# Designed miniproteins, single chains, continued (5), part 52

Each design is a single chain, and the fold is of that chain. pLDDT is the mean over its residues in the fold that is shown.

## One batch from the design tools (miniprotein)

Design m17787
Fold by ESMFold2-Fast:
Formats: structure tokens, C-alpha cells, sequence
Structure m17787 (fold): chain A 57 residues (1-57)
């Protein structure tokens, strides 16, 4: 629950940053750091959604 909410918040942040023209590579590094301490399921969800958003650009 808490980890899922954190992952969802990070996904929303990633979407906003990509729309603003942020470098996907730098954003990925920040996401990796923020994902430290998340449950394996929440981390997997975050990584999957990041990859999808990057492909949709």
C-alpha cells in the first residue's frame, strides 16, 4: 500500500518531467535512487511504467 502509493507518485513525477523535456537518462538515475527501499513488487511496477512512458515519447 505505502510502497505502491510511493511508486505511483514517482510514476506521475516521471510523466511530468518527460513532458517538460527532461533527459530520460538523468531522470532514470533519479528514479533508481528513489526506488531504493521500495518493495520488489513496487519497484518492478515503477521500472515497467518508466520503460513504457519512455517508449510512448
Amino acid sequence: AADEARADALIAEVRRELEAGSDPQKLWDKVQEAAAGLSPAARRRLMTEFARLERER
Scores: mean pLDDT 75

Design m17788
Fold by ESMFold2-Fast:
Structure m17788 (fold): chain A 73 residues (1-73)
Amino acid sequence: AAPVALSLEVVYDPELGTWVLLLRNSDDTTVADPSSLALSERFGALMAEGQAALEAGVPEREVFERIRAAVAA
């Protein structure tokens, strides 16, 4: 099957008091694709690296910009 098109959105969540990354599929019904699975694994790894950077004192905005740049690559 063709790769699934995804979009990355950064929003502020007042309930959590922080910025949240949302990874969205362009087609709500398209789910079973190996490329989507690989991107999901990579996204999870990027989020873990981002959390480690935040704990190391990197500013939140810088961390989100790094994640967005990495996803775009």
Scores: mean pLDDT 55

Design m17789
Fold by ESMFold2-Fast:
Structure m17789 (fold): chain A 82 residues (1-82)
Amino acid sequence: MAEEARAKAEEYRAKAAEAYAAGDEEAAIRYAAEAAVYEVKAVAATEGPEAAKELALGGARVAEAEGAPEAAEKLRAAAEEL
């Protein structure tokens, strides 16, 4: 359900912020990627698959530009599941 997906996104976003504050950029990026995947799932449930795909593909492009190819692959996979 969208609400549960949003709750998980918030949990991972909090973990990403904590990792970033601790200077652990790699952990911050990984947690941010998990948060983004759950946000894509929440958007798919509330706004539909087209909006969710645009969010996921935009996030994947940003992840690749920032040097996080595994995060980009997770976001592209989430888009293809829609």
Scores: mean pLDDT 79

Design m17790
Fold by ESMFold2-Fast:
Order: structure tokens, then sequence, then C-alpha cells
Structure m17790 (fold): chain A 75 residues (1-75)
């Protein structure tokens, strides 16, 4: 849990530095460490992925991850 949150925070820092492609890498690593039943943290990382893909100009991927985040919040 804490390691996943640390990776997410590193991704957010990279996004703030204008490195969205690197931020995506850290968010994907964070997601791999999050239990499937931690819907809140998974939804948060999905939202972070959507933001990073949007900043990278990958709008189709951004929309995909944003939709996944919304679907998790309905459970």
Amino acid sequence: MEEARELRDKGRQLLAEGKPDEAVKYYEQALSLIPEDDLELRAEVYTDLAGAYSRAGKFAEAAKWGKKAQELRDK
C-alpha cells in the first residue's frame, strides 16, 4: 500500500515537472501494487493516468482511463 502511494506521488511530481510519459510509467507501477479490492486508490490512480495521458496528448488513452475511474466509483 505505502509503496504504491509513493510511486503515485513520484508520478505526480514528474507530471508537475512536465514529464507526463515518465509519470505514466510510475502510475502503472503503482497500479500493479494496488489490491483489486482497493477501489478508491485504484480510481485515484486511473484518474492520475487519465491526466498524464492528456498532458502527453494521448487523448484516447486519457478518455479510457477516466472512464475506468468513473466506473470504479460506482461500486
Scores: mean pLDDT 82

Design m17791
Fold by ESMFold2-Fast:
Structure m17791 (fold): chain A 94 residues (1-94)
Amino acid sequence: ELVAEFKGAKKSPDYIELTVTLTAKTEKTVARIVVRVDGKIYQEQSVLLEAGETKEVTIKVPKSAKKIEVEVYSLRVEDGKLIEKLLARETVYN
């Protein structure tokens, strides 16, 4: 089981910073983070967490971005198929 929490958005003159805290509760898991800026995929990354591990992921996007969406998925394999489960979504308007 994977938990994703957003700390909130911080604005600077040059960028908008978004922070996601990921916690794997009882088992090793992979989180996939997808960042969209103005409806287009800007950044994608996968994060491996060991059982009981917490990791903080910081995402920086251009200050010119008008709409930023961050989606966090857990990845698992079920019946030979890759299953992505949406855990959390944060939307920031600038």
Scores: mean pLDDT 82

Design m17792
Fold by ESMFold2-Fast:
Order: C-alpha cells, then sequence, then structure tokens
Structure m17792 (fold): chain A 86 residues (1-86)
C-alpha cells in the first residue's frame, strides 16, 4: 500500500520519496485535509524530521480530520517561529 511505502521511506530517510508518496495519498482526501497532510509532509521534507514523519503515518492509518488540521496548524506556527528567530 502507499501507506506502507510512505512508512518505509520515512524509516529509511528517503524524504524526497516520502514527500511524493504523501502527495499521492493526499489526493484521496477533501482539500482541507489534503492541505493538512501536505503541510506535515513538506515539514518532514524541509526539516528531515523523522518523528513528524512517523506521526504523519500514524494519522494516515486512522485519519481524524480535526487532529490532522490541528497538527498542520501547530507545525505552520512552528515554521513561522523558525523564520522569526533566525
Amino acid sequence: SLLEELEKAIEEGKFEEALKLAREIAKEFPKPVADAILELAEYVYVYKDKEVGKELVRLLKNPDEKELLQRAIDLAVEELKRIVLK
């Protein structure tokens, strides 16, 4: 499955492949949830963050739209803080 391939890509540190797989998975969701998945996936890709990658896989195995949206908001805020604190 695409989820198993995503999990393996994250575990192996193949962050570019993980981003491509997450984009394919996101196509199956409504736009707000798809955007949340992409926010998490792009964060994993930019920062090489395996822990957020594992969280994305967990959230995709049992999707909760509110949890996905909240985590995407939290990561967007964290990314903005990284820019301000440079």
Scores: mean pLDDT 85

Design m17793
Fold by ESMFold2-Fast:
Structure m17793 (fold): chain A 71 residues (1-71)
Amino acid sequence: ELEEALKKAEEENRNAIKYAKELVEQGKMTKEQALALVRKEAEEAASTIKDKELAEKNVEEAIKEMERALE
């Protein structure tokens, strides 16, 4: 079901963002590496979303949240 896939992708994105933010705060990862990690995780999470436009928006929103978290 599309709604379940979106919920799961959003949860996985939130976890990836928290993890990447902690690594940047600890000096173990650069901001660029954190953005790349979140993009990769979001693309993987979105792979189950059959609607290509919704999948692309899911990735874009994850990147925006990561950028905001790194401000």
Scores: mean pLDDT 80

Design m17794
Fold by ESMFold2-Fast:
Structure m17794 (fold): chain A 59 residues (1-59)
Amino acid sequence: SEEERRRKQKELFLKIAEEQMKHVDDLLARAAAESPYLADELKKSVENMKKKIEEIRNE
């Protein structure tokens, strides 16, 4: 059904997003070692992405 297909696509998206967030954590760690100021800007971008993921989860 269309509803089952939509739920499955949403679950797959959330799983992919979670995996990608692990890569972002590694990127933040490397950025913090080289440039603490740039790491702060990246952290803000990460928080925005997490908020969007949460909104999608709640839809």
Scores: mean pLDDT 78

Design m17795
Fold by ESMFold2-Fast:
Structure m17795 (fold): chain A 95 residues (1-95)
Amino acid sequence: DETSKKLAETAAKLAREAIKILKEGGDVKEAIFKLGMAASFAAIGAYLSEDPEVKKLLEEAVKYLQKAIDAAKQGNIDEAIKYAEKAIELLEKAA
């Protein structure tokens, strides 16, 4: 699905931007916002996808993005980066 792949690519880009902010000790709130946007695009991609494998990868990516958001909100920056990196791997497989 071309649309689902483009949404996965956009979500991966946003997640990479969030990781960069977290690694550089930047604004955690901005990183959380970008992770939330990434989760939204991945969720829309999962909803629109008719490919069961792409749908599964995007649904799993949403779960890891949510874990990254929760970790970042708790100040667990290293854990947030780890979950966001796992989400990117899944998003790149879906794209």
Scores: mean pLDDT 90

Design m17796
Fold by ESMFold2-Fast:
Structure m17796 (fold): chain A 73 residues (1-73)
Amino acid sequence: MERALEAREAVRRRLREAGLTDARVTASESGHVLVGLPEDASEEQVEAARRAAEEALRELGLDGRVHVTRVPR
């Protein structure tokens, strides 16, 4: 639980710093991070979210996988 919570909070913080305030973040102890962006998110926003999540995991020393999806309202 602790690593999943830490990863989720770190990713959420990085996304907010990148201006992606409407993102939803889920993390698992297996190292998977799922980022849900609004349905109308641009490709640039998707790549920004992926980079932010990967940077957050790198800072924590985690080699988890990042998945970014667009979610309906």
Scores: mean pLDDT 77

Design m17797
Fold by ESMFold2-Fast:
Structure m17797 (fold): chain A 90 residues (1-90)
Amino acid sequence: GEQLEELEKLLEEIIKLAEELEKTEDVLKRIALALRAIGEALEAEQLLDKVEDLEEALAIVRKHLARATSPLAKRLLQRLLDKVEEKLAK
């Protein structure tokens, strides 16, 4: 319940930060946005270790990956998708 809601929130923040990065010309601001997006992705990876419903987590990650347009968001969400698929294969 709550863990899947937090996962969805983290994925939405990754997409938002990555989209802001695409619109940003300032090098330091770009680095800060990228680091924040990576931080949210690492938090999502840790949350996936605690999620009981991996099939629902897979559906949520796939939904957000399909919506992602920025290269950074696609890369971070693909990494999360790979992690969920690996956990389901065990």
Scores: mean pLDDT 88

Design m17798
Fold by ESMFold2-Fast:
Structure m17798 (fold): chain A 104 residues (1-104)
Amino acid sequence: TEAVVKEIEKLLAEIDKLQSKLVDAVRRRDYDTALQYADQIVDLLKKLADIVRNNPDVPQEVIDKIIQLLQQQLLSFQIAARRFPELREHLEAHAERIREILLK
């Protein structure tokens, strides 16, 4: 499934770019922009999980990388929610969405 792996790689690159933008927005205290990037990251993570569930031929190495990314993003949102009260409610909701993805 080379076509599926390429789509996954493209989504992973987009998530990486959004993560960098999110960190920069948070550092600038641009919380509205940070929350928009957080929304986009979670939507792309769900899309990655759906691709993996619908394609049993995805290599285990790629699946492991996606699981690791989900776990890292969950931890990052939990830490940010504790550090930035203005983001707490929104990021805790996103952390819950990531937990739901990981359990399925």
Scores: mean pLDDT 83

Design m17799
Fold by ESMFold2-Fast:
Structure m17799 (fold): chain A 61 residues (1-61)
Amino acid sequence: MEEQEKAIEEIRKLKEKGYIKDDDLFNSLIERLKTGQISVEEVKKFIEYIKKLNEDDIEED
């Protein structure tokens, strides 16, 4: 689905920005999206959460 592909691309962009430093988490998210074990909406919420942590975080990550 197009939404799934866009979610995967967004996750890859977060990893490229250094927002996702855990390779196991990155691979797990992509795999679970591809297998349908998590919904695109759940991944979108996670993406939003990660962006907030890194963009509004008072600590250097």
Scores: mean pLDDT 73

Design m17800
Fold by ESMFold2-Fast:
Structure m17800 (fold): chain A 100 residues (1-100)
Amino acid sequence: MEPSEEVKKFAESLKKLSEEELLERIKEILELSDEELTLAYTLGKEGVPFEDKSLSDRVKLAGFLIAGHYDKLTDEMLEKFKELYEKLSKELQEKIEKLL
């Protein structure tokens, strides 16, 4: 399924950082443990839609950002990202927006 222009622009923004820089910024912004970052990386890189309700919202957000960097982000995943993003504090939203 071909991603929308919105997904393509979101993914392009995330590619401005190297993989190492993106992972470091995601870990810092979302305050993830090494285990949570590894889980988000594995799922995001493979383009898994994060349907598992046991995953924290922060792990899901990290996974969607990583999926964008690897051209694995779908329109459905971007909608789920927006839903989770709206639930975040203004400070955390501003930190994520600087990444985009």
Scores: mean pLDDT 79

Design m17801
Fold by ESMFold2-Fast:
Structure m17801 (fold): chain A 71 residues (1-71)
Amino acid sequence: TEELRERLAELIEEVAKELLEETPEMTEEEKEKALKILEERREESLKSISPDPEKLEKAIKSIEEALEESK
C-alpha cells in the first residue's frame, strides 16, 4: 500500500543521513555526490516496488540490514 511505500522512503532517507553523518572520512563534496546517488536509487526502487506484501517485507529487511551494517 501507499503507507508502506512512504515508510520505506522515509527509512531510506533516515539511513542515508545517518550513514553520511557518521562517515568522518567523507568530505562535503563526497557527501553531496553520495546523496545524488541515493536519490537516483531511491526513485528507481520506489518505482520498482510491487504492491505485493512479500516484496515489501524483503525491501524492509534490506533496509534493516543496512542499519545493522552502520552499527
Scores: mean pLDDT 65

Design m17802
Fold by ESMFold2-Fast:
Structure m17802 (fold): chain A 80 residues (1-80)
Amino acid sequence: PLTPEQIDELVAAWEAGKPDEELLRTVLEIAKREGFDPDLIAWLEALLNKDESVDPTKYAAAGLIATGLLVDAEVQRRRA
């Protein structure tokens, strides 16, 4: 599962600037490693594979949603 430090680093990078492909790749690799929802993983991979047609706003929205889902999954895991 994501550590609080990893979540803090992702949030700090997000707030410090515009989320880019590297931030999305980091989220994707963490999601794959921790075994998160396969539909989420497939969606993130599809977004990264369409970088030529994806505007920066879509990248920002996708990264924020993915980060929120990872945080929610970690919270639920700790409760279980």
Scores: mean pLDDT 59

Design m17803
Fold by ESMFold2-Fast:
Structure m17803 (fold): chain A 87 residues (1-87)
Amino acid sequence: MSPEEKRRLQASELLIETLEKLAEAKAAGDDAAAEQTLADFRARMRELGVPEERIEAWVAALREWYATLSAEQIRLLAEHERRVLEE
């Protein structure tokens, strides 16, 4: 596996983990935990060498999903991303 393929896999795994944490925060009504989850996502994506524009696009999408979707819908997004990764 190339370094670029490893980075994409790690980024996808981090996205799934972040969606699962956002679903938990949404179910608990813990907006502070959601904001911390997004901050951790930014920091870890930077560590993986993901470009800033890509990170901010993902954070914007995650924030919109957290604002508009139920906990169950966010969890289903995590499940979908996991299935795509397994194929």
Scores: mean pLDDT 84

Design m17804
Fold by ESMFold2-Fast:
Formats: C-alpha cells, structure tokens, sequence
Structure m17804 (fold): chain A 67 residues (1-67)
C-alpha cells in the first residue's frame, strides 16, 4: 500500500524534470493531497522527502500516516 503510493509519486514526478525543487514539491504535494487525501501539511512533507531523494524516510512517513 505505502510502497505503491511512493512508486506512483515517483512516476508522477518524472513529468517535471525541468521544474525547480520548490515547484516539484508543490506539484507533488497537491497531487498526493488530491489523490490520496493526505492533509496539505503531510502531503508537503512527503513530497519534500521524495524530491530530496530521502525515499526511505518518505516511505516511513507514508506508512505512519496510513496506520
């Protein structure tokens, strides 16, 4: 479940390689909030970790949010 969300987030982000980190965080944050119902703050935290390449921490946060 959490692993599928992480993979989906990474796939979504591949469309935005030309964007700054800040813009990619905002785009991914909005995507995660709309698609999975994460709060705006949680979605932004997950998006920030993913954009920074901190994938293990992102996965742990997603698992915690789904618990």
Amino acid sequence: KAEQILLDALDYLMGFIGKSDSERIELLSDYLSEKYGFSKKTAREIATLIVQGRLDEALELIKKELS
Scores: mean pLDDT 85

Design m17805
Fold by ESMFold2-Fast:
Structure m17805 (fold): chain A 58 residues (1-58)
Amino acid sequence: IDTVTATEDIEKKSPTEAGLKKGAKIPAEVVEETDETVTIRFAGELSVLPKDKVEIKK
């Protein structure tokens, strides 16, 4: 399981998306990574996060 750390506050776009506070660390599976976004699986749900606002530790 990878660790995803939020480097800035990430606002939720919809009620079904999780928002993250700066400094939040989430044990999650990185499913897809693009130049702009990282898709993670956490607690069985998929979340798309801005790549510039997160740090991934494998």
Scores: mean pLDDT 71

Design m17806
Fold by ESMFold2-Fast:
Structure m17806 (fold): chain A 84 residues (1-84)
Amino acid sequence: SVEERAQVLLATARYEIKLAKEALKDPNATKEELQSIIDGLERVKAELEALRPQLTPEQRARMDQVLAEIDKVIEELKKKLEEL
């Protein structure tokens, strides 16, 4: 179902956001690790955006909050990557 797919993707997104926040706090995080996390977040973002038109307004609002968090974390990771 669309709802089941959305729930799985949102859970994946939350897990990848957690990994990103941990990498941002790690002074030993490598360029390869940061890029891998960015790539994962960009992938799940694309999958969430593709699913968005099939959702209810309430589900879209919840998804938009997660998409905003993904965008914020990607920006922070890219900034850290440029500083390495």
Scores: mean pLDDT 88

Design m17807
Fold by ESMFold2-Fast:
Structure m17807 (fold): chain A 60 residues (1-60)
Amino acid sequence: SEIEEAKKGAEAGDVGGAVKLGGLARKGQISFEEARELAEELEKKGQSRAATALRGAMKI
């Protein structure tokens, strides 16, 4: 699904996938809690740019 593809991209450090996932959270297609948890995991993995992009996309 689009959600799974966006998650996979974000987990790999793809900024585009992270932005897409944040947009899906904003639309209510995934929970903000789940997206926030993923952003924290990305930071722990050293994927700081993807984590920042995900959090930013959730705010708009």
Scores: mean pLDDT 80

Design m17808
Fold by ESMFold2-Fast:
Structure m17808 (fold): chain A 63 residues (1-63)
Amino acid sequence: EELEEIVDRLLRAHRGGLAAAGVTDPLSDEEMRERIRAALEALKDDPLGLFTERVKEIEEKKK
């Protein structure tokens, strides 16, 4: 599903950023994935849809 693909990509970006900064993430990948999924679902129902459009734009540019 598109949601799971977006969650996976955001998780990879988060992990990459922390690795580049030399920081250990206190959250497991599963916990971070759940947090991202919950945030995406909450924002997906936002009448403005701004977050969904922003995520699609970022993912398109990262092709």
Scores: mean pLDDT 65

Design m17809
Fold by ESMFold2-Fast:
Structure m17809 (fold): chain A 104 residues (1-104)
Amino acid sequence: MEMMERLRRVKEEVERELRERVPEADPETINEIATLIGMIYVTTEYLGGDAEALRRAAIEVASLLLQQGREDEAIETLREAFRLVMQGKVEAALAHLEAAIAEA
């Protein structure tokens, strides 16, 4: 329950920031992306990693790709970052997000 409440709060904060950065993006897409970023944050924090660094990079790449209409690529990039975090590869997840920002 405490972990679920943490995820809910992070998701709400991320969703709010994404709506401010990309107001034209589909609300369902923003909801899915905010959920993925929330999961990345909570899992990274649980692993003792830099959750704030991952959250910032994830919001940046999502915002850039959504502004370009590249919704599927934004979701796929975040799913890969989450997969890496789930494997304990926090530094690899951050590098993946930073590379995606550079290519956006």
Scores: mean pLDDT 87

Design m17810
Fold by ESMFold2-Fast:
Structure m17810 (fold): chain A 73 residues (1-73)
Amino acid sequence: DEILEEIRELLEKLELDEDFIEAVLKWLEKQSEEQRKLALIVLKGILTDDEELHEEGRKASEEISKIEEEEKK
């Protein structure tokens, strides 16, 4: 999946532990395509100096949190 591969590359660019990266990717693989796209937007927001992209990343993070709460019950 190209989205998961792009997410992996961005997480590696942030110099995160490989075990953490694998755990995140494994979790995202079980999630919807929409949730994976939101995670990609969050990571792009973290890696940019663009204020609007930072805001999009924040909103995407909130959307992911909401989806997790709804799926749990």
Scores: mean pLDDT 71

Design m17811
Fold by ESMFold2-Fast:
Structure m17811 (fold): chain A 75 residues (1-75)
Amino acid sequence: HMEELKAERDRLYDELGLTPEQKALIDEVAKEVGYEEVVEFLRHLLEKGYTADVFKGMTKEDLIKLIKEFREKKK
């Protein structure tokens, strides 16, 4: 399922309008939290109408925290 997660990630990156810098940042975050969690988070943002602007000024630490908070709220 890694190929499916990668394809969905790439699609979500394009749909959200992420810059190369933002894509690289999110790839680094995925190493800490997992690609599945990142894909679910990005899909949620797209469904709610968010864009790449939501990531402006965010650090790796900020993104890790935000994705973990999203995961917890799904309970």
Scores: mean pLDDT 78

Design m17812
Fold by ESMFold2-Fast:
Structure m17812 (fold): chain A 91 residues (1-91)
Amino acid sequence: SSTQQRSQQLIQLGQQQTDSVVQSGTATPTQAAIISVGLRSGVLLSPQIGQQMVQQGQTVRDLARSDPSSQSGADVVDSSVQSGQQRLDSL
């Protein structure tokens, strides 16, 4: 369906930005927002994909939190990780 195709695109964009943050050690607010949208899309699409993206989000959050310039990005990702985990726990 078109909805599934859109979700897959958002997940892929989120994974690309996750890779960028892991390589750079920094997260911009824009990158954090894209990662958050991808994470939420993954959780809605599949518990397996959702769990994987929550784990990736935890890594991004912890890495961003160690960088003073990435604190707002870390907060955005942390909120999405918490919301995603709560939804997965309710399944």
Scores: mean pLDDT 85

Design m17813
Fold by ESMFold2-Fast:
Structure m17813 (fold): chain A 73 residues (1-73)
Amino acid sequence: GQGLEAGILAGVAAIAYGVYKTTGDYEAGVKELRKILEELKATYDVADPGVAAAVEEIERLLKEAEEKLKEAK
């Protein structure tokens, strides 16, 4: 169902962000997280609780990445 698929995408986003944290490329991390979030919102119904949870998790990661990018500049 949508919630499971959205949860898998959130997991993929977390792994990808982990790679960018390792390389220190937070600018690329922010771009990739925004892309995944936009695709998720365009593809799935955000009223679904599982989709909403996945969106919230990606938004949390994006906020962290944006704060790290701001600190680096």
Scores: mean pLDDT 79

Design m17814
Fold by ESMFold2-Fast:
Structure m17814 (fold): chain A 94 residues (1-94)
Amino acid sequence: SKEIEELIKELVEELLEKFPEIKKLIEPSLNFDTVIGFLEFLNRLVEYVDDEELKKKFIELVGKFHETEDEKEQLELLKEIYKLVEEGLKKKLE
């Protein structure tokens, strides 16, 4: 989906602008142009934050994302997952 790809690009760019420290967590093998690559990247950030509440909520939202076939719901879930990870990074780094 072009809409999902564009959203992912925007969200990755925003995270890197807000938290430059996370650039070191980017592996050359990660492809942010794919949903799978984006979710793998976010999972690395969740592990970096190392918060049990965040890990639990992340797994739940990713599960919901995989269960839905509706693109509109997928876009909303990606935004929720992003906000969850952003809040975790903010609490750890700020």
Scores: mean pLDDT 80

Design m17815
Fold by ESMFold2-Fast:
Structure m17815 (fold): chain A 65 residues (1-65)
Amino acid sequence: SEEEIEEKVREALIKASGDTSPEMQKTIDVDIELLKKSHSAGWAWASGLLAQGAERELLKELTTL
Protein backbone atom coordinates (compact mmCIF):
# COMPACT_ATOMS: atom_id res chain seq x y z
CA SER A 1 0.00 0.00 0.00
CA GLU A 2 1.00 3.66 -0.30
CA GLU A 3 1.23 3.85 3.51
CA GLU A 4 3.76 0.99 3.57
CA ILE A 5 5.84 2.68 0.84
CA GLU A 6 5.68 6.00 2.75
CA GLU A 7 6.94 4.31 5.95
CA LYS A 8 9.85 2.64 4.13
CA VAL A 9 10.84 5.88 2.36
CA ARG A 10 10.62 7.85 5.64
CA GLU A 11 12.83 5.30 7.45
CA ALA A 12 15.38 5.38 4.60
CA LEU A 13 15.53 9.21 4.57
CA ILE A 14 16.02 9.38 8.37
CA LYS A 15 18.84 6.80 8.15
CA ALA A 16 20.46 8.54 5.15
CA SER A 17 20.38 11.95 6.92
CA GLY A 18 22.34 10.66 9.95
CA ASP A 19 20.61 13.52 11.81
CA THR A 20 18.06 13.04 14.61
CA SER A 21 17.40 16.78 15.11
CA PRO A 22 13.82 18.17 15.08
CA GLU A 23 14.90 20.38 12.13
CA MET A 24 15.82 17.36 9.98
CA GLN A 25 12.62 15.57 11.01
CA LYS A 26 10.61 18.57 9.76
CA THR A 27 12.61 18.55 6.49
CA ILE A 28 11.78 14.86 5.99
CA ASP A 29 8.09 15.59 6.72
CA VAL A 30 8.14 18.22 3.92
CA ASP A 31 9.88 15.73 1.58
CA ILE A 32 7.18 13.11 2.25
CA GLU A 33 4.45 15.70 1.52
CA LEU A 34 6.11 16.50 -1.84
CA LEU A 35 6.06 12.78 -2.73
CA LYS A 36 2.37 12.55 -1.71
CA LYS A 37 1.50 15.45 -4.07
CA SER A 38 3.21 13.55 -6.94
CA HIS A 39 0.91 10.56 -6.26
CA SER A 40 2.02 7.17 -7.66
CA ALA A 41 4.73 8.77 -9.87
CA GLY A 42 6.54 10.27 -6.87
CA TRP A 43 6.44 7.02 -4.91
CA ALA A 44 7.67 4.99 -7.92
CA TRP A 45 10.61 7.40 -8.41
CA ALA A 46 11.56 7.32 -4.70
CA SER A 47 11.25 3.50 -4.53
CA GLY A 48 13.48 3.22 -7.62
CA LEU A 49 16.24 5.28 -6.00
CA LEU A 50 15.99 3.28 -2.76
CA ALA A 51 16.25 0.00 -4.73
CA GLN A 52 19.55 1.31 -6.17
CA GLY A 53 20.88 2.19 -2.67
CA ALA A 54 20.64 5.92 -3.48
CA GLU A 55 19.01 7.01 -0.20
CA ARG A 56 21.34 10.04 0.23
CA GLU A 57 20.72 11.11 -3.38
CA LEU A 58 16.94 10.89 -2.81
CA LEU A 59 17.27 13.11 0.29
CA LYS A 60 19.36 15.69 -1.63
CA GLU A 61 16.98 15.77 -4.62
CA LEU A 62 13.92 16.30 -2.40
CA THR A 63 15.57 19.02 -0.26
CA THR A 64 16.71 20.99 -3.37
CA LEU A 65 13.36 20.90 -5.19
Scores: mean pLDDT 77

Design m17816
Fold by ESMFold2-Fast:
Structure m17816 (fold): chain A 72 residues (1-72)
Amino acid sequence: MDEIERLLAELSELIAELDEQVRAGEPLDPATVARVREILRQLGASEAEAAAVRSVEDAERVALRAYLKATS
């Protein structure tokens, strides 16, 4: 539980950073995107689900599904 909460908090911060980049019209930082995908895998998302993340909305959707799966 605590580890999942920590990962979700970190993911939320990274998603906010990516959202800022999108709103500023800047390209997404590859390191931030890679970290988001890594956290999603740590939350239990499949490799395919993590690799499919292309947007902030995709990241939030995959994170929610991974969280629900991990807590069920």
Scores: mean pLDDT 76

Design m17817
Fold by ESMFold2-Fast:
Structure m17817 (fold): chain A 69 residues (1-69)
Amino acid sequence: MEDTPAALKAAALREAEAIAAERAANAANADVQELLDLVEAFAAAADADQAAALEAMLARLREKRAAKA
């Protein structure tokens, strides 16, 4: 299986979409805003350097979600 920047972005986008769907109905504005920003970054980025940034954003979003649970 290939872990290219594009594949990583696709996986991160799917995770962001899953989080968005979970929180869409009753989400806090702060979490929703960060999720939207992450999705926009995924849509705009598709390079090796940007893949690292997207991975960091996804990791931070997951950590923030867990910490604020």
Scores: mean pLDDT 64

Design m17818
Fold by ESMFold2-Fast:
Structure m17818 (fold): chain A 77 residues (1-77)
Amino acid sequence: MTPEELEAAYREFLERRPELLAAWQAAAPAELQPLVAEYVELRVEALRALVAGDEERKRALEEKIKEVVAKIEELRK
């Protein structure tokens, strides 16, 4: 995948992000909606870091995503 292909995918995702957030929040239980919103925002920031070639920032954001996923799993018990 070329940097131009990644940038195109990133722009398409940003244009659709409000619709995706609304769909994810509607599908999630009320207690999970804030964490689902945080998860989506972290994924967007990780994609920005990927397009920018910032591998360290991408890795740091992936760790934060892992933390949010763990919180979601804990609340689903």
Scores: mean pLDDT 70

Design m17819
Fold by ESMFold2-Fast:
Structure m17819 (fold): chain A 74 residues (1-74)
Amino acid sequence: SWRSEALAAINAITDPKLKQAATLAFMGLELVRQGKLSEEEFEAIMAREKAKLSPEQQAQLDAFIAQLRALAAA
């Protein structure tokens, strides 16, 4: 399932800040899929989380979010 693949990918993250942000992204996308959170609200939450990260970590998080979206769409 997409959830088991997402959780496996999160568990592979060794950077604790990136792992926290990735976990939040996974939870947020699940709420968006359930209609409990808007796409705009999700992007606002992610913008706040990214502000705590380095530019390199931000790029890695963006790539991870793109992977999560692809997994959820399959």
Scores: mean pLDDT 83

Design m17820
Fold by ESMFold2-Fast:
Structure m17820 (fold): chain A 86 residues (1-86)
Amino acid sequence: ADSVQRQLQVQQLQTELQELQNVVDMLQNMVNMGKGDDELKKLVDEARDLLQQAQQALDNGDFEKANSLISQAKSLITKAVSLYRQ
């Protein structure tokens, strides 16, 4: 039971991490094309750093830390998307 639950949690976090990385890559391309301001670039850079830390936490088996970092990255990505649409 515990082993299966842990494997499912890791798979879910990896899927979410990949989805968020794709969004960050999209936002980074917009920054590279001269779209957005310094605030957008800062949010994208911070979100990328958090996602990289989340991947390292997953690789180290620290799933609680990975989940916390993913949640923080989600907040920054949501703010970045909001700034882009305004």
Scores: mean pLDDT 81

Design m17821
Fold by ESMFold2-Fast:
Structure m17821 (fold): chain A 68 residues (1-68)
Amino acid sequence: MEEERRRKEEEKRRQELEELSRQAQQLFEQGVDQKGIIQTNMEIMKALIPEQSERLEEQAQQAIAALA
């Protein structure tokens, strides 16, 4: 009977760790991936279309603010 209690506690801890890991991964993926993509795309577009540099910067700032 003591073995069953230990297994249940271990399983509960595993589930909690998995849920926390998933939440952290989602937040990290959205934050890091989106920020990185926005920055890289802005640099590329600024080089290709200097005329729209101001608008591109505004869009990037708005997107970054939404992530914060």
Scores: mean pLDDT 67

Design m17822
Fold by ESMFold2-Fast:
Structure m17822 (fold): chain A 92 residues (1-92)
Amino acid sequence: MLEKAEEYREKAVALIEEKLGNSEKTDELNEKVTDIVNRLEEAIDNGDIEKVKESYEELSKIIGKEAAYEIGLALAYGKNKEEVIKYLEELE
């Protein structure tokens, strides 16, 4: 699981840097992304699929579905949360 978590984390970072690197609102977007990612991580750790979905949808609106998906998988694999991994994989 750790190896996959690192792989998805690297992909997520690359996608976020690509999307936010050219933005005049980079600092504001980074703060919002950090807050949502923290809520997503808490939801994943608690196995709360409803909150995972809500946080994923909020994150997707800011950084796009692909980057949000990679972050979600990185966190879910890092936390070894099988139910969350399954939920996220069903979104693809």
Scores: mean pLDDT 73

